# Designed miniproteins, single chains, continued (5): the designs that were tried, part 53

Each design is a single chain, and the fold is of that chain. pLDDT is the mean over its residues in the fold that is shown.

## One batch from the design tools (miniprotein)

Design m17826
Fold by ESMFold2-Fast:
Structure m17826 (fold): chain A 72 residues (1-72)
Amino acid sequence: MSPEEARELARRAMEARTLEEAQELARVLYDDPSLSPEVRAGAREAAEERDVRGARTKVAATAWDSYLSGTA
């Protein structure tokens, strides 16, 4: 995942209105083998959140961590 893709994913996560949308975005993160195991683990944890706000916030934070670690 490119840094630009990670930023866009974080933005989309903050705009998610349903748990399904947040979980789908989390899946994009934990299914990406180019991301660190820690980022992928965080995305799996975000997918387990029961609240839309909690889920989207965790997905956005995980995507943002991916962006920051991808910029040398």
Scores: mean pLDDT 78

Design m17827
Fold by ESMFold2-Fast:
Structure m17827 (fold): chain A 140 residues (1-140)
Amino acid sequence: MQQLVQQIVSLLQQAIQVMRDLLQGKISLEEATEKLLEIAEQIVQLVSQIVPELTPLLDEMMEKAKEAYKKGDYELALQWLMALFAVIAETLRQLDPELMQPVYNELMDLISELNKKYPFTPEIRKKFLVLMERARLILG
């Protein structure tokens, strides 16, 4: 368990760096979404070993992000990925708060800043709230 959480923390730190580079204008939205998709695929595979009950929901969000990316809608792809990372971070924070709290705080601050520039659509906002509540209920 703890080794899997540590691997996910490392991948989340990589996602944080990509988000930071995007916010600072160091990389394009297309490059950021491509890198975040690759990181997200790895994280979802690891999370599925820890919390298999979330797998169908995470897979749906991944498919939505991939579909948006393929259509050239990088903003929509980023929005789905931000929601995905937030749900994962909330889930893991409940499992290992000591290990996750610093990464969670940094990730949520960056998602908040990016959401000012790339605000969630009403559909993503609704799904995000439902998934955050469901993550809490599965583990609480």
Scores: mean pLDDT 85

Design m17828
Fold by ESMFold2-Fast:
Structure m17828 (fold): chain A 88 residues (1-88)
Amino acid sequence: SEFEKAKEELLEEIEKVEKEIEKETDKEKVLELLAKLEEKALEFGELAKKENAPLEEVQEVLEKLLAVGRKAGEVLEKQDPSLEVVPL
């Protein structure tokens, strides 16, 4: 089904973005990754409404999106100087 494909694609994108966020030192790049996930999440939400998808399956995806958002928020809030490459 279209919903199952969209769910699988979004879950794969979530995994990729989570791995990139763990390696990313640039705040702007983290924001770009979050923006891409938001766009995919909105498309998924519209498809879920169209196909009257089970709430349980929608919640599963939302929980994973929230986990990635929380991880990204920690990176954005920390302003950690150890993330700056200072060749001295």
Scores: mean pLDDT 74

Design m17829
Fold by ESMFold2-Fast:
Structure m17829 (fold): chain A 77 residues (1-77)
Amino acid sequence: GISEEQRLKVNELIVKAAKTNNWEEFLKELKELLNEEEVKKVLELLKEIDEGMKLIEEGVEKVIKENEEKRLKRLLE
């Protein structure tokens, strides 16, 4: 698929976008570096990572909520 040189540049763009929260500039630079099919593959991989992170965040929120409910129950006897 993607060459090693292109992969390194894509990784640099991802890190930059994550630090700046500028995903529009990332997408523009990605389209200049890669063809349409390669761009789609990178975006699909990023979507899978984002979905994985959201599941972790939802799991953490559930634990926090359960702990808060247990604390409230202890305060109410």
Scores: mean pLDDT 73

Design m17830
Fold by ESMFold2-Fast:
Structure m17830 (fold): chain A 95 residues (1-95)
Amino acid sequence: IEEEIKKELEELKEELKKAVEEGDFEKLKELLEKLEEEYKKALELDPLVEESEEGKEARKGIEEAREGLEKKDLEKAAEGLLKAAEALAKLRISK
């Protein structure tokens, strides 16, 4: 599980780097939608996730990604997406 999560995060880092280099707003928006869906599912399983440190970090990352996309700041969007993904990964490991 932990090794699989690490691989997913490494793949995401490469996708984010490529999207930023190529100016691919559509790809970043798609990744944001996937992370928002994952966060919603985590909340459905455990409402206390919203008050957890990891849950708060995930939400902040999602908000930063949205702001980055609105401002056409691809680097900020990618940073927010990575932050959200890392926080959600910690939730999956810690349970």
Scores: mean pLDDT 80

Design m17831
Fold by ESMFold2-Fast:
Structure m17831 (fold): chain A 56 residues (1-56)
Amino acid sequence: SVADWIYPLLETSGKVVLLDKEGNIIGEFTRESTRADIEDAIRAAGELPGGVISYA
């Protein structure tokens, strides 16, 4: 799932921003974010992610 892809990035990055296909922010996640938080954000947006930006 998308959460399975994003969650490991939080181990190496202090912050991850998830974008939709148009480049709009779906959600922002930190090392304290859970897999469920990521799944809930995607469901609430009703869209598949178009990109990810990771910050150290």
Scores: mean pLDDT 70

Design m17832
Fold by ESMFold2-Fast:
Structure m17832 (fold): chain A 100 residues (1-100)
Amino acid sequence: SMAAEQQQTIATLQKLKQQYQEILKLIENGDIESLQKKLLSIAPNRSPELLSDEQIKKLKDYYKKAIVIYDKAIAMIKAGHSNDEIAAELEKEEEEKKRA
């Protein structure tokens, strides 16, 4: 059912939000080694090269924006918005990812 699919989507978005919040904490703490290990665990094909300060800043901005988008998407699902409206909100995360 659509309701069951929406609950699965909410669970997925909440998990992604939690992972992104963990990444932001590592950035804020300046723990670059743990940050790199965490990024490799969620994206094993990522370059193992040390991230520059500019790259870290772009990642921080991306994850902050992605969390906001996920929160809004979850709220939209709970409010009964259409799948097309939810998809349009989630597409904004892909655009932010391209800037990171």
Scores: mean pLDDT 81

Design m17833
Fold by ESMFold2-Fast:
Structure m17833 (fold): chain A 73 residues (1-73)
Amino acid sequence: MGPAVVTLAAGQVVKAGDVGVVGTSGKIALVYFAETGAIGGVEALEGELEKGDRVVALESASGGKAKGEVLKK
């Protein structure tokens, strides 16, 4: 697990505790949150993301940035 930042476009919403799925590999990747339908960017602050990783949103956000955490499952 490691710290991450989720970036959402205006009108895209996540809730604290929502889990997203990473669609690409690298330090910055695409993430999809099925619960809200949000599509955003995610940046790993430590290490790199792998396709299929899970990211939990630690903050609720409507557009802008939310703290997240990368889960290894």
Scores: mean pLDDT 81

Design m17834
Fold by ESMFold2-Fast:
Structure m17834 (fold): chain A 61 residues (1-61)
Amino acid sequence: SDRVANLQTAGSTVQQALLDGKSEDEAIQAAKDALVDRGVDPDTAERLAREALDRVLASMG
């Protein structure tokens, strides 16, 4: 589904940003930008970016 593909994109973007030493806020912004570039509306992109951050942090901790 589009939601699954968008969450995977956001998750990969968040993980890369955190590995590059970026803050959680910077990781959310990077994922949001990546989703908007894929045609996701900004409000949906923000929700998915935050959900992806929560999932990435849960998998790393």
Scores: mean pLDDT 85

Design m17835
Fold by ESMFold2-Fast:
Structure m17835 (fold): chain A 82 residues (1-82)
Amino acid sequence: MKKPLTKESYDVTLKIIEKAMEEGNYLFLYTVLKIMEENIDELKKLDPELTRYFFEKMAELAEKYGYTDIAKRFRELAEKLK
């Protein structure tokens, strides 16, 4: 059963991650990416639309701060949620 999630809850999480990107913490970003890749099937079951939104925003943030490799991989994860 899908749990109630809001865009606002995701936005709070994104702000925390953006601060890590501003500080140049590439290892933290890469670790988050790996965890998401390994758990993609579970995330699909919870809320595919909100999870896709989260991945798209993660890709935008990574690209904005110059982590183009990470951004590309988050975009690929968002596509898998189709």
Scores: mean pLDDT 75

Design m17836
Fold by ESMFold2-Fast:
Structure m17836 (fold): chain A 60 residues (1-60)
Amino acid sequence: SPQARRRAEILLGASEGVGTILSTVLSRTNASAEDVAAMKAKMDAEIAALRRELDDAVLR
């Protein structure tokens, strides 16, 4: 539905913003590069899941 698509787009944008902020915080708090990479991978996976939900909502 158009409403579901709009909601998912807003949530995707918010998730990307939060991921950027968290990556910056971890980098500045002497977190290891491995920890930063692991968090980024998790955020990317969550964003990909939201994108799949968006695609499913549009197809219906």
Scores: mean pLDDT 69

Design m17837
Fold by ESMFold2-Fast:
Formats: structure tokens, sequence, C-alpha cells
Structure m17837 (fold): chain A 62 residues (1-62)
């Protein structure tokens, strides 16, 4: 379910901020939150950490 490492998520978030694509950041965040709702318990911590990366990126961009 989670194919993205924390490092890759951070790089992708930074790339989106640099491009000014806040809509893309918010869309990715919404997708990750939907995944979290149905995710197996053992992958939830990883999804939550990736969500935090995108939330931090949005906060820094504002």
Amino acid sequence: MVAETIEAARQRAEDLVAAGDLEGLQQKLAELRRMLETAPEHVKPAIQEIIQVYEDAIAKAE
C-alpha cells in the first residue's frame, strides 16, 4: 500500500513547493488520508509520517 519512503516523500513535497503546486500537495495529502482510513495497522505509522511530511510542506509554503 505504501510505496513511498519518507525521504522520497520529503523530496517530492519540496519539489511541489518549489513549483508552487499547493493544490498538488493538498491533493496528495487527501489521498494519503483516505489510504490511512483503510490501511492495515502495521502500515499506518508509515502513512502517518508521510502525511506529516506533506502537512509540514504546506505549512512552510504559507
Scores: mean pLDDT 76

Design m17838
Fold by ESMFold2-Fast:
Structure m17838 (fold): chain A 89 residues (1-89)
Amino acid sequence: GGYPQPTEPGIKLTRSRRLSELLLRLYELAARGELKLSIEREIDEEKKTIYTTVTLTFDGKVVTESGSATSPEELSEVLTRMLERALKE
C-alpha cells in the first residue's frame, strides 16, 4: 500500500530515524560484500558552497547522485536524500 507515514513531532527526529535505518541497510549490504560507497566533496571557498557526489555500487548497479550545500545542515539533508534515492534504485 502507498500510505504516507504519519508526521511525528520534530522533523529532525524523523530524519534521524530514517538516516539510522538507511545506515543499517547500507551496513547489512556492506557486510555481505555487495556494497561499495564513495563520497567526494569539493569546496568553492569564494561562493562558500560545498559540492558533494555520492556513488553507490551494489548488486551490479552503479548509482550516482550529486548536490550542493551552503551549510553543514543542508549538506546533511542533501546526503540523506542521495542515500534514500540510491537505495530505492
Scores: mean pLDDT 66

Design m17839
Fold by ESMFold2-Fast:
Structure m17839 (fold): chain A 62 residues (1-62)
Amino acid sequence: AGKELLLEGAKIAEEMGELKSAKALRDAAKVVQSEEEAKWALLEAARMSKNEETKKALEELA
């Protein structure tokens, strides 16, 4: 569960040039088993991001 949200987050991060955040989200999508885990992965990726718009988008997606 939550895998689709993580892949959407990865796409947003990639479009904004946040490649490390995108990779973290794609890696999380392979192992996440709950929506809560997906939310935590999105929030962690937001913290890793340098761009304020990326941070906000990932936080809102969580």
Scores: mean pLDDT 82

Design m17840
Fold by ESMFold2-Fast:
Structure m17840 (fold): chain A 91 residues (1-91)
Amino acid sequence: ASKEEIRKAVRIVKEIGDEKGLSKELQVQAAAAVISVEFGEAITDEIKEIIAEELEVSVEFVEKALENIPNLSVEELLKVKEAVEEAAKKL
C-alpha cells in the first residue's frame, strides 16, 4: 500500500475509535492490525511514524502500545477487532 493509503486507514481508525471511546493505545493497536491484515504490510518504523502523526501521539507511545498487544484483555481484544472490522468496511 502507498503511504497515502496507510494514512487514510489510520485516520479512519481514529474516527471510529473516537466515536466508540477507544483509548489511544487501542486505536494504535487497531491501526496496526488494519495495516497488517488489510494491506499485508509489516509495521516498519515509517509506518509507526504515520500512526503516531495521524493519532496525535508520540512514536514512543506507538511502540509501547504495540509491545502491549499480548497483554490485552479479551474485552480489549474485542474492541480492537470491532474497530478493525468497521475500518475495513470504509477502505
Scores: mean pLDDT 86

Design m17841
Fold by ESMFold2-Fast:
Parts: C-alpha cells; sequence; structure tokens
Structure m17841 (fold): chain A 101 residues (1-101)
C-alpha cells in the first residue's frame, strides 16, 4: 500500500541519516511495530518488541524518558486509528524537540 511504501522509505531514510543515534533507531523500531500490528503479523510484533526492550535496557534514564514519549505517540496514534504516515510525522517532530533540548 502507499502507507507501507512511505513507511519503508521513511525507515530507510531515518536509518541512513544518523545510524549512531539511538533515538532514531528506537522510533524506527516503534514505527515497524505499528506497521506489523496493522498487518496482524504477531510474530514480527513479538520480535520487534523484544528488540525494543533490549535497546531500552541499554539507555540512560534520560534516554529512557525520551523512548517512553516515542512509545506513547505510537501507542496513542494506533489506538486512534491514525495512518502510519501521520504517526511518522508526529514521531519526526518529537525527535526534533528532543534533540533541541
Amino acid sequence: SEEDELARIYNEAMDEFDPDDPLLTLFRTSLAIAFAEKHGDEEAVAALRAQRERMRATLTPEQQAAFDKIEEVVRKGMAEGKPLVEIARELYDLVKELRAA
């Protein structure tokens, strides 16, 4: 779908932009979870959630707070039935705010 294609392009662009930024990796993973949930891929959701929790465990308390905000945006957007493109835009804006702090 167009949403799936945009999500893939977005994830690729974010991964290429700054591969060493843990926040970019985290919201890319969170968007991938939302994508998998939307498509009913329970195995992918479980694997991605496990990866996310492993990543969270390596973060500082300040980074964990930022992660929790990213997770909340995805969770709320999915619960409200927002398109993945809109969720991706909200995540991009949040990452900008977190980097400006």
Scores: mean pLDDT 73

Design m17842
Fold by ESMFold2-Fast:
Formats: sequence, C-alpha cells, structure tokens
Structure m17842 (fold): chain A 60 residues (1-60)
Amino acid sequence: GKEEGIKAGIEGAKAVGLDDGRGARAAAGMGSYDNGDEEAARATVQGKDGKEALENLLKA
C-alpha cells in the first residue's frame, strides 16, 4: 500500500544519501558516522531525489 511505498522510498533515498556520505566515511575510516548518513538520507527525502525515489517505488 501507500505506507509500504513510502517506507521503501525512504530506504531508496537512504541509498542515494549514503552514496555521498559513504565515500567520505570509507575514505576517513571513521567508526561512527551513522548520523551523517542518516542526515543525508533525510535531506534527500526532503529534496527532489527523495521525491523521485518515492515516485518510482509507487510506480512499481
């Protein structure tokens, strides 16, 4: 349903957000940057990327 689509959309946006923060975290070798990845995912959901991810999942 719609709620499942939203949940999957957030997960998709999380993958897009992690794409940016993931490289920085891996390069730094830091053991505690989960907040950075989560914030990036949240910003992506608020932004156009998150909206597109939700729309794609709702379409599928």
Scores: mean pLDDT 52

Design m17843
Fold by ESMFold2-Fast:
Structure m17843 (fold): chain A 100 residues (1-100)
Amino acid sequence: SQEEVDELFEKFEELAQKLRDLIDNNAPIDEIEKTAKELIEVAKELFEKGTPEQRERAVSLLKDVIEDLKIRSKYFTPEQQKVLDKIIEELEKLIEEAEK
């Protein structure tokens, strides 16, 4: 239903903001990875079920998350940066698939 899709979109926005907050606060890498995985799962469902406007907004928010990850990566250890790089790759692939 549209109500379920709208709730999914709200959850997506909350997860995107949570991920950015975790990154900005140099949170434990496990928390960042867990939140990123949840964001990716919700984004995939939103790209399947969402309105064109919701999908376009989701792409914009994912691009903001990617930019934050790239800017903030320098504050993490080399081992943690590899995890962030993998998250960036998965998010970029998700956007590419959504924009097809």
Scores: mean pLDDT 89

Design m17844
Fold by ESMFold2-Fast:
Structure m17844 (fold): chain A 85 residues (1-85)
Amino acid sequence: SSVYLTEEQIKELFKFADKDGDGYISLKEFIHGLSTFLGQKLTDQQIALFKKRFKEIDIDGDGRISLEEFLAAMMADPDNIFLVR
């Protein structure tokens, strides 16, 4: 089943992943944040999908995403299908 995240939940997920509070998250922080938010370790297939999504969100191509980039991309996927398969 697909899981729908609200804008506020997406912001909370970002804050949870952004451990150093610099306003950006790395791929490692993104995967760790999602794993913790879901309460379980991710499968290799889920990790591959999340890496693909991270690259889609990383508009600047710098290997880090801002809250604004993350929010825009997550809100553009109302099904959030990659979170639950």
Scores: mean pLDDT 67

Design m17845
Fold by ESMFold2-Fast:
Parts: sequence; C-alpha cells; structure tokens
Structure m17845 (fold): chain A 58 residues (1-58)
Amino acid sequence: MKTKITNLDTGEEVISVLSLEEMLKMAKETPGVKIEVSADGKSILVDDGVKRYLFEEL
C-alpha cells in the first residue's frame, strides 16, 4: 500500500511507497512528535512542533 504525505503548513504533497502502519511506527519512535489517528484508522496527523503533516492511506 502507498501513503500520501501532506505538509499542512505549505500544502506540499508526496507519495510514499511505505504503508500507513510503517509510517505510524516511525512517527511513534520520533521524540517530541504528537500523533493523532483518525477514527477510521485511514489517516494520521503528525505534529513535530515545527510542521504538521497528514498521512493518508492510498
């Protein structure tokens, strides 16, 4: 599966070949990052204190 990454502050979008589950695991291992998973589990909001990113399952 692929994941779309949107920088919410700039509007830049990138497609990653990593799954949403792999992205969530990497984000959880990053110090100081706030993570919010959507109610349906299909998107993740990540806030590193400088930038906000939306990760969406494709």
Scores: mean pLDDT 80

Design m17846
Fold by ESMFold2-Fast:
Structure m17846 (fold): chain A 79 residues (1-79)
Amino acid sequence: SDEELLAEAIAIANETGRRVRELEAQGASPEEIIAVLEEGIARLEEIRAKVTDPAVAAQIDTLIRLLRAELARERARAA
């Protein structure tokens, strides 16, 4: 169901954020953080493709947008 897909998307976004915070605390390279963000975004995009409810789709699109903004900041820092 779209409700189950939304719950899965929220879990992926939270886990991606947790992994990024752990890497930052360990002084990991921007490249390592970028890899985690790219993995999280890819997984959210796969879930988004399965969603049919526009309201649920919009919520997942917001999660993807937030992770993409963080990815853009890390890429700028790596350059």
Scores: mean pLDDT 90

Design m17847
Fold by ESMFold2-Fast:
Structure m17847 (fold): chain A 60 residues (1-60)
Amino acid sequence: MAAAREEAYRYALELFKKAKDAKELSEAARQAFDYAVNVLGLSVEEAEAVVVRAVLDAGW
């Protein structure tokens, strides 16, 4: 994967693994998406794909 996508995935995965309930999960998803789009410059489509993959891999 491109370095930005790997960083976005790792960031999202760590946030989702730390989430304990649905409220924390929703907050983590918002934070991960904002980081991917606004900090790393990923497209909305790429950011959504990364967040979905990370939430599933985190066991949610």
Scores: mean pLDDT 82

Design m17848
Fold by ESMFold2-Fast:
Order: structure tokens, then C-alpha cells, then sequence
Structure m17848 (fold): chain A 96 residues (1-96)
């Protein structure tokens, strides 16, 4: 595995843990509040990634927009998280 591919896996693992943590913290909240918290985590991770790889900012922004769309349009919040993480992992691996 290349160092770039390993870095993508580490980033996806960190994002997944943060998404899991905000879902646990918001377990008694509405689905819309859970989605808002998840969208914020995705936005924060995307901004940090853009700071690290500014030359890929446009691609990262498009990945962020689609991941947020997946969260919003998936009826089950947990299934939305799974689909968004798979999408992000696949697209970031293509950029590695």
C-alpha cells in the first residue's frame, strides 16, 4: 500500500469514528439534528483535508457536497453514514 493510500484509510477511519461519536452523543435527538451534526463533521474533515492538499481542493469540495447529499437523502441515518463513508473512501482513493 502506498503512503498516500494509507493516509486515505487513516482519514476515513478518523472520519468514521467522529461520525460514530456524534451519533452516540445525539442518540436521543431528532433525525434532522443527527444529520446536521454529521454534516458538520464532514465539513470540518473536508476543510482540514483541503488545508493539507490545497491543489485538490475542488475535488475534495465535490466529494464533501455529494457525501452531505447522501446523508440528507438516505432515510436511515446509520445507512446514510455507511454509504457516505464508502463514497468518500472510494473517491479519496481515486485521488491518491
Amino acid sequence: MSPEEQEVLDLVDALGRDMGAVLAANADASKEEQRAALERVIEEHAEELIKKFPDKAEEIEKIREEAIRIIRETEDVREGVKKALQYIANKLMELA
Scores: mean pLDDT 85

Design m17849
Fold by ESMFold2-Fast:
Structure m17849 (fold): chain A 89 residues (1-89)
Amino acid sequence: MKVKLTVHVFAVERVPAGSRVTVRVDGKVAGTALADENGAASIEIEVDAGEKHTIEVEARDPAGRSVAALWALTDENGNILEQGFTPAA
């Protein structure tokens, strides 16, 4: 059974506008988005329910440099399933 989840990236860490946010599920790219002028982005992903998955969130500025991002994973009802912080590398 497939479920729809949303990854929200927040402006808290000042992700620069135009930065690419990439979400990986089990090491494979599941979705990408560009951060808006507030440093926010949202990416919908589909995963198979009943299995344990690894979710990774990465943000890179327009020059390809790693940037810090605060993120949350929610279900279709807005329940927070996971929260994380990806540091600048």
Scores: mean pLDDT 75

Design m17850
Fold by ESMFold2-Fast:
Formats: sequence, structure tokens, C-alpha cells
Structure m17850 (fold): chain A 71 residues (1-71)
Amino acid sequence: DDLLRQYRLLRGQADTYYNSYQMNQDSIDQQRDVFNQNPDLLQDTLNDRNDMYRQGQLYRDQARRLQRQLQ
């Protein structure tokens, strides 16, 4: 019961970070002209995007470890 609850929370955290990654990517794609005129803003947004993806991977890996214990 407790392990299943922790698994769902970790999976939810991973999904949240992946959604944030996608929103940063969508921002770059939709505001292409703004980012082309401001390379520092582009670099900061890419760094934030990559950090969100990395956090998502960490929570996903923790969830997968718990999933193996539930099997």
C-alpha cells in the first residue's frame, strides 16, 4: 500500500517535470523570433529545459526501482 502510493507520487513528479520540459520547448518553438534576437534568453531557456528533463529522469528512475519491488 505505502510502496504503491510512493510509486504514484514519484511517477507524478516525473510527469510534472516532463511537462515543464515540453512547455519550455514549446515556448522556444512558438517564440522563435524572440529567441533568435536574444541568444542569452535562448541559452537560459535551454538550460532550464535540460534541468527539467534531468529531474524527470531522476524521478522516473526512482519510480522504476519501486515498480520492480511491487512485482
Scores: mean pLDDT 84

Design m17851
Fold by ESMFold2-Fast:
Structure m17851 (fold): chain A 87 residues (1-87)
Amino acid sequence: SVEEEIEQELERVREALLTLIESLLADPSLSPQQVLTYVRLWLEHARREFLEWVREKYGDDEELLRYAEERMEEVVRELLAETERRA
């Protein structure tokens, strides 16, 4: 289904962001505040790219875009909370 394809792409995005977050957390030259700042910037960038991908792939379906926005917002909240816990 379209929802399954969106979830599969969202999982790929989530895994890429987790890899980035791990790299930032492992960097001894970055303060906790710098890590959080970079993570917020990358989460914002990933959100915009993901939603543009949904729009280009499936068209301008408001209900589908809303679903994708809500699911991406959940991922953003999860990853930001995890980063704050570990930073």
Scores: mean pLDDT 87

Design m17852
Fold by ESMFold2-Fast:
Parts: sequence; C-alpha cells; structure tokens
Structure m17852 (fold): chain A 79 residues (1-79)
Amino acid sequence: MAAVRALIEELARRRGGTEEELAAALARAPGILAELEAATALEEVRAVAREALATEPDPKVRRGAEFALRFVEAALADR
C-alpha cells in the first residue's frame, strides 16, 4: 500500500490535480501499477530506471524512468 500511495502522491505533484483526478488516472493505467507492485526487488527497478535515463532518447519514456527512480528511492529510504 505504501508503494501505491507514493505513486499517487508523485502523480499529484506532476499534474497539480486533486486526489480524485489521480485515482481516476491510476484506474486507467493498471499495467504500470501491476509492474511496479510485481517487482521482486526494488534494486532491480532502480537499475532499469537508471539504464533508461542513460540510454533512452524519448522524453516521455525518460520522464517515466525518473518517476520510477524517485518512487524506488523513496521506498528504499524507509529501510
């Protein structure tokens, strides 16, 4: 649940919208949440995000990688 909450809060900051708007947006993007929640090791997600930031030319994909990296770093900080 903490992982999903951090993801909602990050989307809130990026859109500047309400929690209601974010809940609706997340309901339309279940694949992204499923991939993040299914991650067996946060360090693996971190490595993939860093690699994407280094190699990916598409700015939309880079934004997704930055988001994933921030999410994983926040989760790791709870240790």
Scores: mean pLDDT 58

Design m17853
Fold by ESMFold2-Fast:
Structure m17853 (fold): chain A 71 residues (1-71)
Amino acid sequence: KIIARFRSRKPVKVIPVAYPGSEKPDDSLATDGPAAAPDQEWSEVEVEVPDQKIRLVAEDEGGTVGALNER
């Protein structure tokens, strides 16, 4: 499991993408993440991920709010 951090005042979807990153995000694998509280810079959500290297993409209602990468 990975803890994803993102900065958004709106709810976001966090989507695992296989790494190396030639695979497209699959919305059916998305985990809903809450909006950050007004007094909080980041929101966190636990994401179920496959047993391989992945990266995370965070999207809100307006589109991508940040790409989250593991090294």
Scores: mean pLDDT 56

Design m17854
Fold by ESMFold2-Fast:
Structure m17854 (fold): chain A 85 residues (1-85)
Amino acid sequence: SNLEEAIKYVEKAIEALKKGDTETAIKYVEKAKEALEPLRSDPVVASAAEDLDIAIELAKKGDTEEAIKTLENVKKTLEEKLKQS
């Protein structure tokens, strides 16, 4: 599903940031956003996608800890949404 795909990409982005690979992390966040696009009529999904944009900007600025925290919060939100399916 699009939710499961997005969760996997967010997880890979978190792993990349923890390894210091910011470029790879941003690519995975962008893939997570693409996976969520068909679901953006849901306000929870739309909000999560906006938080993914915030995570990209934080990562680009070198605010790695805050970027990781933002992505972990997005992952929890998407996992909760998946449980409601």
Scores: mean pLDDT 87

Design m17855
Fold by ESMFold2-Fast:
Structure m17855 (fold): chain A 57 residues (1-57)
Amino acid sequence: SMEEELRRKEEEEIKKIRDEMRARMATLSPRQQVLAGAVMLAEQGEVILKARQKKKE
C-alpha cells in the first residue's frame, strides 16, 4: 500500500539524518559531544513531556 511505501522512505530518511548527525558529533571534542547530547535529549524530552503533560492538564 501507499502507507508501506511512505514508511520505507521515512525510515531511509531517518537513517540518513542519524548518520549525518553522528558524523558531525565525531568532529566535536568530548566535552562538546556531552553538551550536544544533553541539548538533544532536552529537546526530545520536551516533545515527550508535551504529550504526557497533556493528560495532567
Scores: mean pLDDT 72

Design m17856
Fold by ESMFold2-Fast:
Structure m17856 (fold): chain A 64 residues (1-64)
Amino acid sequence: KDAEIADLKEKLAKTNDSAEKEKILARINYLENPIYTDEELKQAGYTIGKEDEQGGPPGPEATA
């Protein structure tokens, strides 16, 4: 959202660590370019939110 992006941009200007800058930039880019939403990712087969941290092995059945 605009407010969150502006806050992140301010943090970017105040940070002096390259790793931190990359994280902030990645977050801004993600917020500005929401190609997928959590719900869309879930529908496509991605699991976000650790619904079951220990369970459900990630192993799609091989297409034979």
Scores: mean pLDDT 63

Design m17857
Fold by ESMFold2-Fast:
Structure m17857 (fold): chain A 106 residues (1-106)
Amino acid sequence: MEYLEEARKELKEFVEMLSEIDPSAKKIIEEIAEQRFEDARPFIEEGGEGSAHFATHLMKINIAEEYAYKVVGPKYSKEFGQAARLLTKSKELAKEKFEELVKKIK
């Protein structure tokens, strides 16, 4: 019941993080996030706590990979997905890795 609201909050925080790192891509990040959230919605609502947590985490990975593919370059999609995986360990480590990757490509 509350898992969908938690997922929305985490999604907003993640979108804000990426948009601060690459402000020029804010609109496309928001569009990707909206699409991936709707894809994840059934798994968040129907599967219980474990499914909701897993679907939310996978959604963030998919958003990072699609952002990299469309904005940064397809060859970097894996590295951005790996950076998103760090969110389960530390938001700070994930943010540092995204900043490193964006700076290296520009």
Scores: mean pLDDT 83

Design m17858
Fold by ESMFold2-Fast:
Structure m17858 (fold): chain A 85 residues (1-85)
Amino acid sequence: MEKEEVEKKIKFVEEELRIARRNLEGIEGELRERLEERLREAEEELRRLKEEGAKVEDIDKVMKKVIEVEIEIGLHLIERGVAKL
């Protein structure tokens, strides 16, 4: 059922957004501002999709954007030696 799949994906993206926001605490300066803006844009897109009714493909686009921010956070933290592979 598309509705059930959309609801599960929305919850997943919301959880990933929470994780990304928490991990941003380890980042400073212009990179943090840039990543915070990208995350805010993803949050706004998700909110709009929740209000207007979304398809799985729309939620997947937002999820990809959040994952891309998480990758940039992870790479920066590894480079600084804060996180180890």
Scores: mean pLDDT 79

Design m17859
Fold by ESMFold2-Fast:
Structure m17859 (fold): chain A 82 residues (1-82)
Amino acid sequence: NKTRDELIEEELKRLEKMSEEEIIDWLMETLGLSREEARKLIRYFSTKEELAELFALARANPEAREDLRKKLLELLKALEKE
């Protein structure tokens, strides 16, 4: 059994090895985001650590993915300032 911190560290190591396109594809497949939504999300996060925390949450608890998706969509809407 992996702790939350171990899951975050594993996702961070994955993100460090991934291209932007690979991260976009993962967000689309795992969270059901569109390519444009995934691209906007990547541009919003200043660090890969922030993305790794979200990825760890999505991977550790698959049933939480729908709630996480909704929260990310709300974040993206808040970033659309027009």
Scores: mean pLDDT 74

Design m17860
Fold by ESMFold2-Fast:
Structure m17860 (fold): chain A 80 residues (1-80)
Amino acid sequence: SKKEEVLKIVEEAFEHLGKEEELEETKKKVEKAKTFEEAYNIALETLRKLGEEAVEKGDLEKAKFVHEKILEIEDIYISY
């Protein structure tokens, strides 16, 4: 499903950032979302916050990775 595709991308972002422990809260929110649009918005907000934190810490490689993951979920939304 599109929700599972979005969740996989979010999981990849948390794993790349070494924040697998924090993933569970976002995963539960995405899984509880009743619509794909709700799941998409939760994932997008979460990834944007991860990207902003990476930029604030000066970790441009991680910020770029999160930005690429944002583009991937936007492509899923456009194709939905």
Scores: mean pLDDT 85

